# Designs tried in a protein design run: designed miniproteins, single chains, continued (5). Part 61

Each design is a single chain, and the fold is of that chain. pLDDT is the mean over its residues in the fold that is shown.

## One batch from the design tools (miniprotein)

Design m18090
Fold by ESMFold2-Fast:
Structure m18090 (fold): chain A 80 residues (1-80)
Amino acid sequence: MSVKERWLEVVERLLKLAEEDAATNPGRARSIVEAAAQLLEGAFGVPKEKVDEIRSLIDAGDIPTAIAKLKELVEEVKKK
């Protein structure tokens, strides 16, 4: 398994945890989404502008929409 495959598994696990926490523990969901977004930027070269969109949603408290956009970025990374 490559380093990229391993980091992708980590991002997918973080995404699942964020979905589980979104309603019950939004503060933890926020931290998890931020960590996953940082991994996508650093490990997969996702443009800062797309990651900043997710961060803006987190700052606005719109965790469900931030998770949805994070899912879209994960699917884009998988297609490469």
Scores: mean pLDDT 79

Design m18091
Fold by ESMFold2-Fast:
Structure m18091 (fold): chain A 84 residues (1-84)
Amino acid sequence: MEEEVIRLAKEVRRLAEELGDTKTAKLADQAIDMVTDYGFVYMGAMVVASGADRILADPRASPEQKARAARIKEEADAILAQLK
């Protein structure tokens, strides 16, 4: 779970960097910190899902980038469901 959330956060950061979205990149960094420094896996996954939603709502994002963001969102939501 921890490694999966960190991987998804890094994918959000990469998409944010492609789009020049510094705010979404910062959310991805916060998700990594939540997991690595505090062990807040649930909160980290929530922040990852929020970052993916921001990319999905970005009119500059290509269909390919939106498909990647949708997959990240689905994986983050699955982790959140598992941690109930």
Scores: mean pLDDT 86

Design m18092
Fold by ESMFold2-Fast:
Structure m18092 (fold): chain A 107 residues (1-107)
Amino acid sequence: SKIKEARDLITKSVGYEIRAIGHEIDGDLEAAVEDFRRAGELLIEAAKLLGASEETLEKIREYTRLRIEAVKALHKGDKKLAEELFKKARELMKEVEKEMKEKKAEL
């Protein structure tokens, strides 16, 4: 089913995000950025399978962009910018989760 396929993609996305955080802690900027990018791509695929709107897909793209920019800021030692970008990313993801739950209830 599309729901099962979407759940499998979300699980893979979370796995890449956990790996990216590991690379971030190790100071491997290139590996962290690549894994966050892959996490975002998998989440977009899952959202498409669940019938997400283009607006929701754009929020996921923006979340991925902000999360990558936060890693870059942290790597440069700009903790204040990193925290601001992390906060914006968290707020977008809460909106995405709400929209995806509402869409699932309509199916």
Scores: mean pLDDT 87

Design m18093
Fold by ESMFold2-Fast:
Structure m18093 (fold): chain A 67 residues (1-67)
Amino acid sequence: MLKPLTPEQQARYEALRAERDARNQEFIDELKKLVKEGKISEKEAKRLAAVRYMADQLLAIGEELEL
């Protein structure tokens, strides 16, 4: 049974989400830089972003599976 978050727990959760979002934004910014420099195509950058998103989801699931 999920208990509702307290205001303090909610604030902490939002802070952790902001940190995670900042790390993901840095990755996207690096991909944009690589496209601008001609090192990868826009299609490849979109593929890498999708793979990272899927990997983040799989890692989160893995943490819940006691592996």
Scores: mean pLDDT 70

Design m18094
Fold by ESMFold2-Fast:
Structure m18094 (fold): chain A 71 residues (1-71)
Amino acid sequence: MPSAEEKAEAKETLLKDLRELGLEEELPEFEKLFEEDPLEAVRRLLSKLLGVPEEEVTSELLAAYAEAHEA
């Protein structure tokens, strides 16, 4: 189970990536999705980043994303 600190860090990284992609208008939707299902929010972001269906976002890609954006 992710801690409150890990969840907050992941959320900030997600929102930063959305801003960098020019998806600032989608920030409220992603923030809500992250509160409901943080893994789903990250999968959706990676789907948009990589241009692949969300179903192609594997646990390996989720782990790599977390590692790449570790503060």
Scores: mean pLDDT 71

Design m18095
Fold by ESMFold2-Fast:
Order: structure tokens, then C-alpha cells, then sequence
Structure m18095 (fold): chain A 70 residues (1-70)
């Protein structure tokens, strides 16, 4: 499941690069938040903490890009 979580984070980064609207960014931020919360609830190893931090970075980059569009 760690590999699937890492792939999901990569997909969110790819979506973030292509996002051009506030609605797209809101969707990405929600998906990143849901993924972060899922990984936190299932946390068993230090690797899961790294994935939580990567998901958090996606959320922060999405929020930053969203602010630039408003």
C-alpha cells in the first residue's frame, strides 16, 4: 500500500502542474487532504511519515497556486 500511496502523491503532483482553475486546485487540495488523513490513520512505519509530509507538500503547493489565481 505504501507504493500505491506514493503513486497517488505523484499523480496529484502531475495534476497540480496541469491545473489552471480554482476548481481544479480545490479538487487537488481535497484529494491531497483525504490521502494525508488516510495515511495518518493507517500509520505503522517511519516511511508513512515521509508520505504524510509529501502529501502535505502537495496541499501547500496547491493552496499557494490557488492564492495566485485569486
Amino acid sequence: SNNKNAEQIKQLYDQLKNATTVDDLDSIIKQGTDLRNKIKSEMKTGLDMILVNLAQKVIEEGEKKRAELE
Scores: mean pLDDT 85

Design m18096
Fold by ESMFold2-Fast:
Structure m18096 (fold): chain A 90 residues (1-90)
Amino acid sequence: SMAEKERAKLYFKAWLVELARRAGEELSSSISEEERKRLEEALEELRKLPEEERRRLIAEGLAELAKEAGLDVSVEEAEELLRRAEEALR
């Protein structure tokens, strides 16, 4: 459903913002208070999930955003990209 796709994209955005913060980067200072609150709630939900389940949900969000950008990225390819990004920041 559209709501499930929007939720998945929100999970990816929340993950990306947290990952960037760990790297000492800020992705956007123009995020609205409403968007910031939604990202914070999504991040809190992700932290409650096992690593494998969390990675799958975030990967679904990346795949959906990629499709909107005209890129063909599978969920499996997205999961591998997320794993490599996390490894690079250890």
Scores: mean pLDDT 79

Design m18097
Fold by ESMFold2-Fast:
Structure m18097 (fold): chain A 94 residues (1-94)
Amino acid sequence: MSLLEQALQLHEELAERVEKAKTEEEVVKHVEEYARRMGELLSQASPEEQREILEALRRRTEEFVARLRERDPAKAELVEMYVFSFLRAQEEAL
């Protein structure tokens, strides 16, 4: 499995866990675990691979947040705030 495929799998796992979460605390916990695992994966990638992965993750996250907002605006706001903060930090480090 490529690093890009692994990154997209981590995104899908986050989406499923967030949708099943019953509390704001659970959502934050899932995003923190996602950020840790994704950071470890990105550390193995070249700068070019990191840019490709971050671009794909940005699009997938925007699509997920849009869909989630229709059902649970509070969860969507948490995911948007925390995940885009993480992605921005990774982009700025390149």
Scores: mean pLDDT 88

Design m18098
Fold by ESMFold2-Fast:
Structure m18098 (fold): chain A 67 residues (1-67)
Amino acid sequence: MEEEIEKKIKEFKAELDRIGNDPSLTIDERLERAKEIAKKYGIPDELIDKARSLVELEKIFEEYLKK
């Protein structure tokens, strides 16, 4: 169970790295894209709204999945 959660976290980190390195997106667009992905994983909007950066969103994602 924990191993599968770690795999999802690593996959999400890879998606964030891809978004963060996309030169066609602004900083705000990168965060919006990352938030959309987090919503698709079932993260509540109230937690997603607390994220001000890709790093914070990653931590929120990890914490939620470890519940």
Scores: mean pLDDT 78

Design m18099
Fold by ESMFold2-Fast:
Structure m18099 (fold): chain A 75 residues (1-75)
Amino acid sequence: SELPVPLLLHGIRGAVAAGDEAKAREYFEAARAAGASDEQLRKAIEDGLAQAKASPFGDVEKAEKIAAELLAELE
């Protein structure tokens, strides 16, 4: 990946917060391939969900679904 892990984790947070499943998965897979830890990935997903809940324009239901799917891939 051309992007460093911190930028990929930021991408996960933003995509989850926006309810963009395709981009959330893309950044998640790229961050994992770049050596992000399961703790870093979990934190990014949780922070993205928190951001969705804090926004008056956030689709919380969609963000919760994406977060649940990505968290299920972490052991």
Scores: mean pLDDT 84

Design m18100
Fold by ESMFold2-Fast:
Structure m18100 (fold): chain A 105 residues (1-105)
Amino acid sequence: SLEEAYEAGYLLGKLLAKHFPKEYHDDIYKAIEEASEKLTEVVPSYEEAKEIISKHISDKSVVLSLTSILTTMATIDGLPVNRFLTSPDPKVREAFLKGFKEGLY
């Protein structure tokens, strides 16, 4: 549902805000937003996700960590992550990104 997509986004945003320095939060948001628009597979390719993230973030450690999260994180607190992020329904992606932004900031 849209409510579950929002909540999954919110929880992911909170998780990333806690684990990555604040200086990267704007770039993390831009990377996740572009990933949502460009990635179409529930489990995206590592190479494709890494290319998108590397456009926004120059720190190798942050790039590798975010790429791993995008390619391996199927669920957060029982809610789908990759499935909502890459949903073919634009409303589901929008709800996820709205939650993500609120959780991250």
Scores: mean pLDDT 78

Design m18101
Fold by ESMFold2-Fast:
Structure m18101 (fold): chain A 60 residues (1-60)
Amino acid sequence: SLQEKQKEIAELMERSTEIFKKIRQLKADGKDASELENEQLEVMEKIVETWREAEELRAK
């Protein structure tokens, strides 16, 4: 349902915020953040995909 997709987007956005905070901390400490940066890209891609699915449900 559209509501389920909206909830999933909200949960993914919260996850993205937490990953962003961890990336900033690692970079401040001079540590490699590559794994978390890759995870953030995957989360962002899933947000876009889920948003498109929500738009398709609304258009039908």
Scores: mean pLDDT 83

Design m18102
Fold by ESMFold2-Fast:
Structure m18102 (fold): chain A 100 residues (1-100)
Amino acid sequence: SALIEELGRLMKELEQAIKDNDIEKAVEIVEKIKELVSKMPIPEEVRKELLERIDKIKEELANAKTLEEMQKALDKLEQVLVEAYILYQEALDAERAARE
């Protein structure tokens, strides 16, 4: 999936921004990740919850003063994206089944 490949690229870019201590770039990358998650064909109520969690992580990252705090925000984002990926695969499987 082009969407999953783009998420993978953005996550690598985010890890690099955190290593470079570039908070502004890290926040911009999280916003791009949020836009991709918003385009996932997952149930609206669950999508809303995931997007709200990403917004909180973005705030935590913007206010991070240490590398440890930035890493904690990254770890939380990875958890959200794993959940989003599972739901996205379930949605694709359901769509595929409905077409057959």
Scores: mean pLDDT 85

Design m18103
Fold by ESMFold2-Fast:
Structure m18103 (fold): chain A 116 residues (1-116)
Amino acid sequence: SKIEFFKQEALSGKSISVIAGALYLYEVAKKNNNTELQEKALEVINAARAESKEIAEALKKLYNGEPVEDVELGKETITLAGKLAGLDEDTIQKAINGDVNARKEIAERLVKLAEE
């Protein structure tokens, strides 16, 4: 399923996993009629789409269930995703600076937020 695919990509450990986590959260929130959480996830997705052509193309591939290359995320996308995941400013700043574990924590927390 599309939801299962997004969860798999979110837990992949790639930089794109943060965006996949937001897509997973969006689809689960939509299925559960959680409009507020759906709108918050969509804000992350829209910020990512606006940052670069590469991210916009990666999002198109993810929507179609196609493999995506690892794409560098911008500061705004990571900040919005990290805040939605409920992480502190220190962890968000580490993720912005390219810390793999901080980015993994954001993606994992978005998946957990969807499953609450």
Scores: mean pLDDT 84

Design m18104
Fold by ESMFold2-Fast:
Structure m18104 (fold): chain A 69 residues (1-69)
Amino acid sequence: KIEEIKQKIKESIKQIREKHAQARSQEERDALTTEPKQELNKAVNELRELNPEWTEEEIGLWVQKVIDE
């Protein structure tokens, strides 16, 4: 399941970046990125559920490493 969460995070970030590039205004960026941001939040929440012993700091660092690769 951890590999599935990694892929969800990467895909959500990719979608956010692509929609940012397509948008012509801040309002359009907000509208287009709402769904992929929600998917990113869901993936991070799944990570917390699978690793209840991790601190929020550890969760944040792990997510950032996945994004930066």
Scores: mean pLDDT 78

Design m18105
Fold by ESMFold2-Fast:
Structure m18105 (fold): chain A 65 residues (1-65)
Amino acid sequence: MSREILEQGKRAIAAGDTETARRYIDELQRLGDSDSLLELGRFAREQGQPELASYAYRRAGEAAR
């Protein structure tokens, strides 16, 4: 489940679909998957999307408790 959401999130980020990417980030946070959120944050940074990276990193901190 988390792996599929992570892959969909990466696809949305690569496509520049910020709204869809945010929905997948929120879903991963709801699932408590901090590792996938950190990976999405790194990927967003690599794709030149610092706002999405910051969003994912904040949600990762929340998911990690």
Scores: mean pLDDT 83

Design m18106
Fold by ESMFold2-Fast:
Structure m18106 (fold): chain A 71 residues (1-71)
Amino acid sequence: LERARALVERILALARRAREAEAAGDEAAARAAREELLRAVAEYGRLLETLDEADRAEAEKLLAEADREIA
């Protein structure tokens, strides 16, 4: 689950960075952050497929918390 936590923290950081860059009008920085965010989300999805049910449930809760932060 260590890898899942690290990915969720990265997703949160990238989402905040993208939002701040967009607010500042820095389209290049916003685009770079969004591309990294999409890659991190894709890696997290692949990781979920390798986890048992208990670890998957915990990881999904972490991602749901990240989604609330992004929204």
Scores: mean pLDDT 76

Design m18107
Fold by ESMFold2-Fast:
Formats: C-alpha cells, sequence, structure tokens
Structure m18107 (fold): chain A 98 residues (1-98)
C-alpha cells in the first residue's frame, strides 16, 4: 500500500480522536450518564499524561460500553500510540460494543 505523508497521518489522527470524543458525548447524553462520565470526557480532551488518559478511558469504556479490564487496557495502549491504524482499531471496538 502507498504510505501516508506525516501531515496526512497527523490529520487522520486528529480527526479520528475528535470523532471518538463526539461519539462518546452523544452516547453519554442519550443514556443520561452521570457527572463522573462527563468529567472523564473533559479530562480525556485535556489529558496530556498517560495516567490521566488511562483513568478517563477506563471510566468512559466501563461506564458507557461495559467493557472488561483487558479491552480497556488494549484501547488505552492504542490511544497512547495514536496512529491511523490504531484509531481504526479503537473505532472498531467502540462500534462492536454499542
Amino acid sequence: MVPLSEEERAALIAEGRAEIIADLRALAAQKGITAEVAEAIALLEEATTPENLAKAAGVILKGLFGLDDESVKEIVELYKNSSPENIEKINAIVEKAK
């Protein structure tokens, strides 16, 4: 396959991340999710440390999707190493869990 440029990869990562956050917000609103999940989504948007990202993702994925600890760990590691391929994997897991 033809490799993507650095600019193309960065754009896909940014767009994919924004799409995931928007989807999580929509699901949280639909399910009447608690303030804790809303705070976790906000923390995920601002999170720059691996610890804060892991905490936010754990609350969202367990609360909204009922994912087990192994699936949560996998998604968190994919998020830490954001790439177009990893964003696709995250989206696939989220869609399957809906």
Scores: mean pLDDT 61

Design m18108
Fold by ESMFold2-Fast:
Structure m18108 (fold): chain A 110 residues (1-110)
Amino acid sequence: NKAEELIKLLEKAIELLKEGIKEILEETEDILKGIGRVLRLIGIIIDLERIIEELKKDNSEKTIKKAAKEAIKLLEEAIEILEEVSDSEKTKKIIKELKEIIKKLEEIAK
């Protein structure tokens, strides 16, 4: 039950990060500065996908709590990147939804 809930939260976070990347690419006049931030967000997506695959192989309480804690750190880093590169209403909405996901992950990590 908790593993399936965690996987769904991480899948939603990945989708939000993909939307955030799109906003950066559409709004950034300085393409070179934007690219570095986009590559970091892609790295975070890859790490979240790795966590999902680990959860599919091991749904133990220990693995679930570890995955939730790792995901929180990754999403906090992603929020910092998004806040630095865009102040658009779409990016603010993405950040708000990511913060709501973090709150749910914190409950799973307890």
Scores: mean pLDDT 87

Design m18109
Fold by ESMFold2-Fast:
Structure m18109 (fold): chain A 83 residues (1-83)
Amino acid sequence: DLAARGRALIEEAEARRRAYLLVRYNRGLIKPDEETRKLALPLVEESLALLPTLPPEEAVRAPLERLEARRAEGRALIEAAAA
C-alpha cells in the first residue's frame, strides 16, 4: 500500500532528523545513545563531506533539507493512495 510506504518514509525521516539535531546541537548536555548515533551518522558524514565546498551552517542544514524532501515524498505517496 502506498499509504503504508509513505508513512514509513515520514517516520524514518523524522527519526533521523531528531537524531541528527540531538547529535549536532546537544552541546554535551545529553550523551546520545548508540541507536541515536547510528541514525545520525550518515547525515553527519554527509555534512562533513560538504564542509570544503559550503559554509558550516549550510553544510549542517543540507542533510535536513534532504530529509524534508523525503518527508514530502512520503506525504505525496499518502495523498496518491487517498486519491
Scores: mean pLDDT 79

Design m18110
Fold by ESMFold2-Fast:
Structure m18110 (fold): chain A 75 residues (1-75)
Amino acid sequence: MQKEAQEQLNKYSIDEAIKAGLSKKEAQKIVDDSQKQHLGADGVADKLKKKGYTEASEQVIKKADEIGKEVLEKQ
């Protein structure tokens, strides 16, 4: 389901940003801004990379790919 996949990706993105050194508030803002701009996981990854959190950016993209595969397997 699209909503559950989105919530899973958002939670993972926030957790990875926090692990990289961002505050929960900053991590949430990156996710919220990407959602408002309709950029999804690519927007989150780009914002993290621009802030210097390259590893967190790469992990978000990998998680988005994994969630996409899980959604296909449920069909």
Scores: mean pLDDT 77

Design m18111
Fold by ESMFold2-Fast:
Structure m18111 (fold): chain A 75 residues (1-75)
Amino acid sequence: MKKAVFKIEGLKSEKDARKVEAAAKAVGAESAEVDFEKKTATVVYDPSKTSAEEIKKAIESLGFKAELLSDEDLK
């Protein structure tokens, strides 16, 4: 498992935050949590099923900008 943290630009409401979480899960992320106040998304994923790049593209397909801040092995 890996944990990726993205900075998200273009979030206008908590509804947008939920859309970002849904997009990450739709491309195979195990979990996704968006902090609307901090404008960050924390995504846990299996690198054999998806990648930080695929998650980023899914988020950006909704009209947001996603910048990868960190991508760490969880074990």
Scores: mean pLDDT 84

Design m18112
Fold by ESMFold2-Fast:
Structure m18112 (fold): chain A 73 residues (1-73)
Amino acid sequence: MYSAIVTFPKALTEAQIAEIEEIGKKYNVKVTIHSNKTVASISSNNKNNVDAAAQEIANKFKGTASVVQEVYQ
């Protein structure tokens, strides 16, 4: 499985989280918002979809996307 993280300068609002979830659906990736709401984890079996989703989310919400990593459980 592949994963990337997106880090945000401020805690995400509920409206921003909903928009991020829609971007996740568009790319068929799983999005997990961390409890502090400043980090989102994006994961899929498709590396290109993870990268595309992470970049779109980072660009839209002024976040910073990590390089896509292969992750274990």
Scores: mean pLDDT 85

Design m18113
Fold by ESMFold2-Fast:
Structure m18113 (fold): chain A 79 residues (1-79)
Amino acid sequence: MLEELEKILEEIREKYPDATEAVRALEGFIQAIKNKDIKAAEAYLEALERIKQSSTDPELQELLDRAIELGKKALEELK
């Protein structure tokens, strides 16, 4: 799951370099999961969901939706 999240992050950085909030939220989420910081991971996951809702780009929304799905699974494994 972490490797898949890192691949999505790389794809967002390459295709949407101006999506700085999405990049930072996903970077923060991945780092929180690596550190087993459940509280920080939950906060970044909520940020990703808000960013997805405010996005007008369908392809970016799909990448964020995939990251959120994988992120929820990674977070459940820490609990």
Scores: mean pLDDT 84

Design m18114
Fold by ESMFold2-Fast:
Structure m18114 (fold): chain A 68 residues (1-68)
Amino acid sequence: SKEIEEKIRKIEEEIRKLEDEFRTLAAQAEEHSIAGDYETSRALYQKAVEIGRRIKELKKELEKLKKS
């Protein structure tokens, strides 16, 4: 249905944005680690982990919608 197709597109767009954010946070965490700012680096990695968890949830939702 059109409604399912729209939901799939929105979730795919969310995943792409989150994957870009994940890569940016990981890169920033590495830069802070190189600079010796381990506290900021750790915080950025923790945020990246949470985003990774959200990506996994959205991918599971996509699988359900595509099997419908």
Scores: mean pLDDT 87

Design m18115
Fold by ESMFold2-Fast:
Structure m18115 (fold): chain A 72 residues (1-72)
Amino acid sequence: SEAEKLLEEARKAAEAGDAEAAVEKLRELSRLLNSPQLANVADMVERYKDNPEVVKWLIEEAEKVVKEIEEK
């Protein structure tokens, strides 16, 4: 799905240390799914971009949100 592709691209960007690209992909994902929760995750990644452990945790939270939306 397009959502799974955007999430994968966000994860790869975060793993590469490109927090800016990760935020962009998460914002696209939030718009695609019309999800305020994903918009909040993108804002948190932007805020904590210098902390790779926090960014990794936030990507995992985005994955959980996407899964919950897909179950509706």
Scores: mean pLDDT 83

Design m18116
Fold by ESMFold2-Fast:
Structure m18116 (fold): chain A 72 residues (1-72)
Amino acid sequence: PLSEEEKRAIAEKELEELRKAGFPEELLKKLEENWTDLAARLRAVAEYLIEHGNAEEQEDARAALAKIEALE
């Protein structure tokens, strides 16, 4: 499993890339609050991309969401 330090480093890089991509601050705040919960972060991004992404992003996001749900 990833250490807390590794999770933080990954989360910081992910949040910075999402900011550069123009994701809304409300989503970024939710991701930041849940950065230690990888499944919650991935689910939030996937749900956003399903609603607002292009066709390729929507397909990839649905596949990712299905994998996350299969882990529960």
Scores: mean pLDDT 69

Design m18117
Fold by ESMFold2-Fast:
Structure m18117 (fold): chain A 72 residues (1-72)
Amino acid sequence: IKEVKERIEKKAEETLEEMLKKMPNNKEGALLAALAVAEMEADLAVQLGLITPEQARKIVEEVEEKLKKKIE
């Protein structure tokens, strides 16, 4: 669980940083791209039986809060 969460967070953060580098004036677009990656990775973890759908939702929500704080 912890390892899955850390991997999702890392990929989402890397996506946010790359998108902000390419489009520094489109913070909302960068956030949406990073959240899409987090949701995709969380769904994959559920499909592989690593986490439950409820745990996946919680991870995505925590990642969203963390990323929003970074773009403030």
Scores: mean pLDDT 80

Design m18118
Fold by ESMFold2-Fast:
Structure m18118 (fold): chain A 77 residues (1-77)
Amino acid sequence: SAIEKAKEMLDKLIEAYREAGVEIEEPSENELIIKTVVDGKEVYIKTIIDGDTITVQVYDKDGKLIHETVIDLSSLV
């Protein structure tokens, strides 16, 4: 299913980030927060899976939302 494929891609991304020493927090089975540093700047990437919807939010070090993408997996089926 599209959800299973999305979760598989997410698991591979989590594994790659952990191998690179990136800090990852999983507050629930459907939510993860990745803390990383790009060019000396701290960013937080929050991913939420809710039913057929995946929401990706990127925050800067000051807590400002700099990017948001919503993917409706039902549109792919």
Scores: mean pLDDT 72

Design m18119
Fold by ESMFold2-Fast:
Structure m18119 (fold): chain A 92 residues (1-92)
Amino acid sequence: SVEAEVQALVDAAEPKIKEAAAAGDWKALAETLEEVALAGVDLLARELGMSPEEVAALRAEVRRIAEAVAAKDMAAYREEQARFAALVERAL
């Protein structure tokens, strides 16, 4: 199931998340969370039969959301999050 595959991704990332959090390494923590989000997009795309173009668009939005957060740009964050949500809704 998608849920089991998502759980496997979380379990694989957990040691890296714990290590980064214990070290206070915000950059490593943020990078690991982005990596998990991108892998989650790939799993959902496979289950929903998304086109390569739709997958690329979702992956690009995850990266733009991460960039907006890093820049502390709330306006860009809201815009990119809305675009991501619209792409996901169209795939459902």
Scores: mean pLDDT 78

Design m18120
Fold by ESMFold2-Fast:
Structure m18120 (fold): chain A 57 residues (1-57)
Amino acid sequence: MLVVPDDVVEALREAGRQQPGLVFELPADTPEHIAWGRALEPVLREMGIRMEGLPAP
C-alpha cells in the first residue's frame, strides 16, 4: 500500500476545510490510482470527505 505524502494530506485538509462533505471521485483505471485511493480513504474519512470510484476488494 502506498504511503500518503504530506503535500497530498495538506491539500485534502484544505479542501475539507473549504467544503465539508466534499466527495472525492477516484479514477480507478490503474493499479497506482487504486493504491492511492486505498491510502487516501482513511484520511478522507477523518476529514468527512467521501470517496467514490474505489473498486471493491
Scores: mean pLDDT 67

Design m18121
Fold by ESMFold2-Fast:
Structure m18121 (fold): chain A 116 residues (1-116)
Amino acid sequence: MKEKLEKLFKLAEKVYEKFEELVKKYGKEAMIKKIEEELEKLEKELLENMDLEKAEEEFAEYIAKKILGEEEAKKLTKEEKKAVAEILGAVLLGHSLEEIKKMIEELLKKKAEALE
């Protein structure tokens, strides 16, 4: 658990740093618009195919590649890619890095409780 928590904390820091870099390069509104366009595409696929798991996996893969780059995204597990997408969502909602770290701790605790 401790190693997984440390990896997710470093991933949150990296996502936060890369998002700030992209905002400086392209502007916050342009980055949000690109994310909204991809969400609209996924919403259409969900309505047509009703395959929520596949759509979530494809979105997580897309976000990981766009934020971290293809080589770094390839090293991540499916769960870590989903975490990257969730972290980006929290950043877009205006959560601080410290709040995101607390969310990661709560998510890992809930997973541990679900496994009993």
Scores: mean pLDDT 73

Design m18122
Fold by ESMFold2-Fast:
Structure m18122 (fold): chain A 56 residues (1-56)
Amino acid sequence: DLAYRAGLAGGDGAGAGAAAGAEAKSQHNFTGERNAVQAASDGADAETVARAAAEG
């Protein structure tokens, strides 16, 4: 699948991390949102924010 391969090669950028963090807020998962917000507030990278959101 070409789309799948393209996503793999270019989908791990800061843009992908930022989008994942934004989606955490839309999940209505307050714990994940808090982790993401705190990481962002501490000046963490988009990747770290996405990871914190995923953990919630």
Scores: mean pLDDT 55

Design m18123
Fold by ESMFold2-Fast:
Structure m18123 (fold): chain A 74 residues (1-74)
Amino acid sequence: SESERILREMAQRVAAGEEPEKVAEIALKETLELAEKMGIELSEEEKEEMYKRLLELAKKWAELAKKGELLKFL
């Protein structure tokens, strides 16, 4: 799915050594574009919570990347 592609690209960016904050911002932008395409409107509060979750995920994946364990998402 397109959402799975966004997550895979996010994992690839983390594996490439990109900063978690920047990776989360890109993933949020792509997720919002997908939501708009699907006719889903998100509140500002929902966008903020989504960014927080994406940032937490990016930070966890950065730890896994340092251990060489992130390949399962690539």
Scores: mean pLDDT 81

Design m18124
Fold by ESMFold2-Fast:
Structure m18124 (fold): chain A 97 residues (1-97)
Amino acid sequence: MKVRVRIRVTLSAADREGLEQKRRDVASLAGRAMEEAERLGLKVVSLRITVDEATGTVTLEIEVEGDKSAVEKFVERFRRLAEEVGADRVEIEEVEE
């Protein structure tokens, strides 16, 4: 069964230097997420990185589609990768096809 999942990861910084570092951390996370999706045979439907200087936040949103077992494995690995970069929030939404 094909499933689609959207994952949103948020990182916060207190200043501009920290924000630039979090942006680099999120870009690295996005690259590793793309590698894991490819390894698991998943389709990356969308990938978006947003920097909000007013709130000092960097948000990564990734949407993946594929076999349910592969998507579940991706979500579990992605949570671990997000924790490694110090994510403040990880939100997961299942989207029906």
Scores: mean pLDDT 83

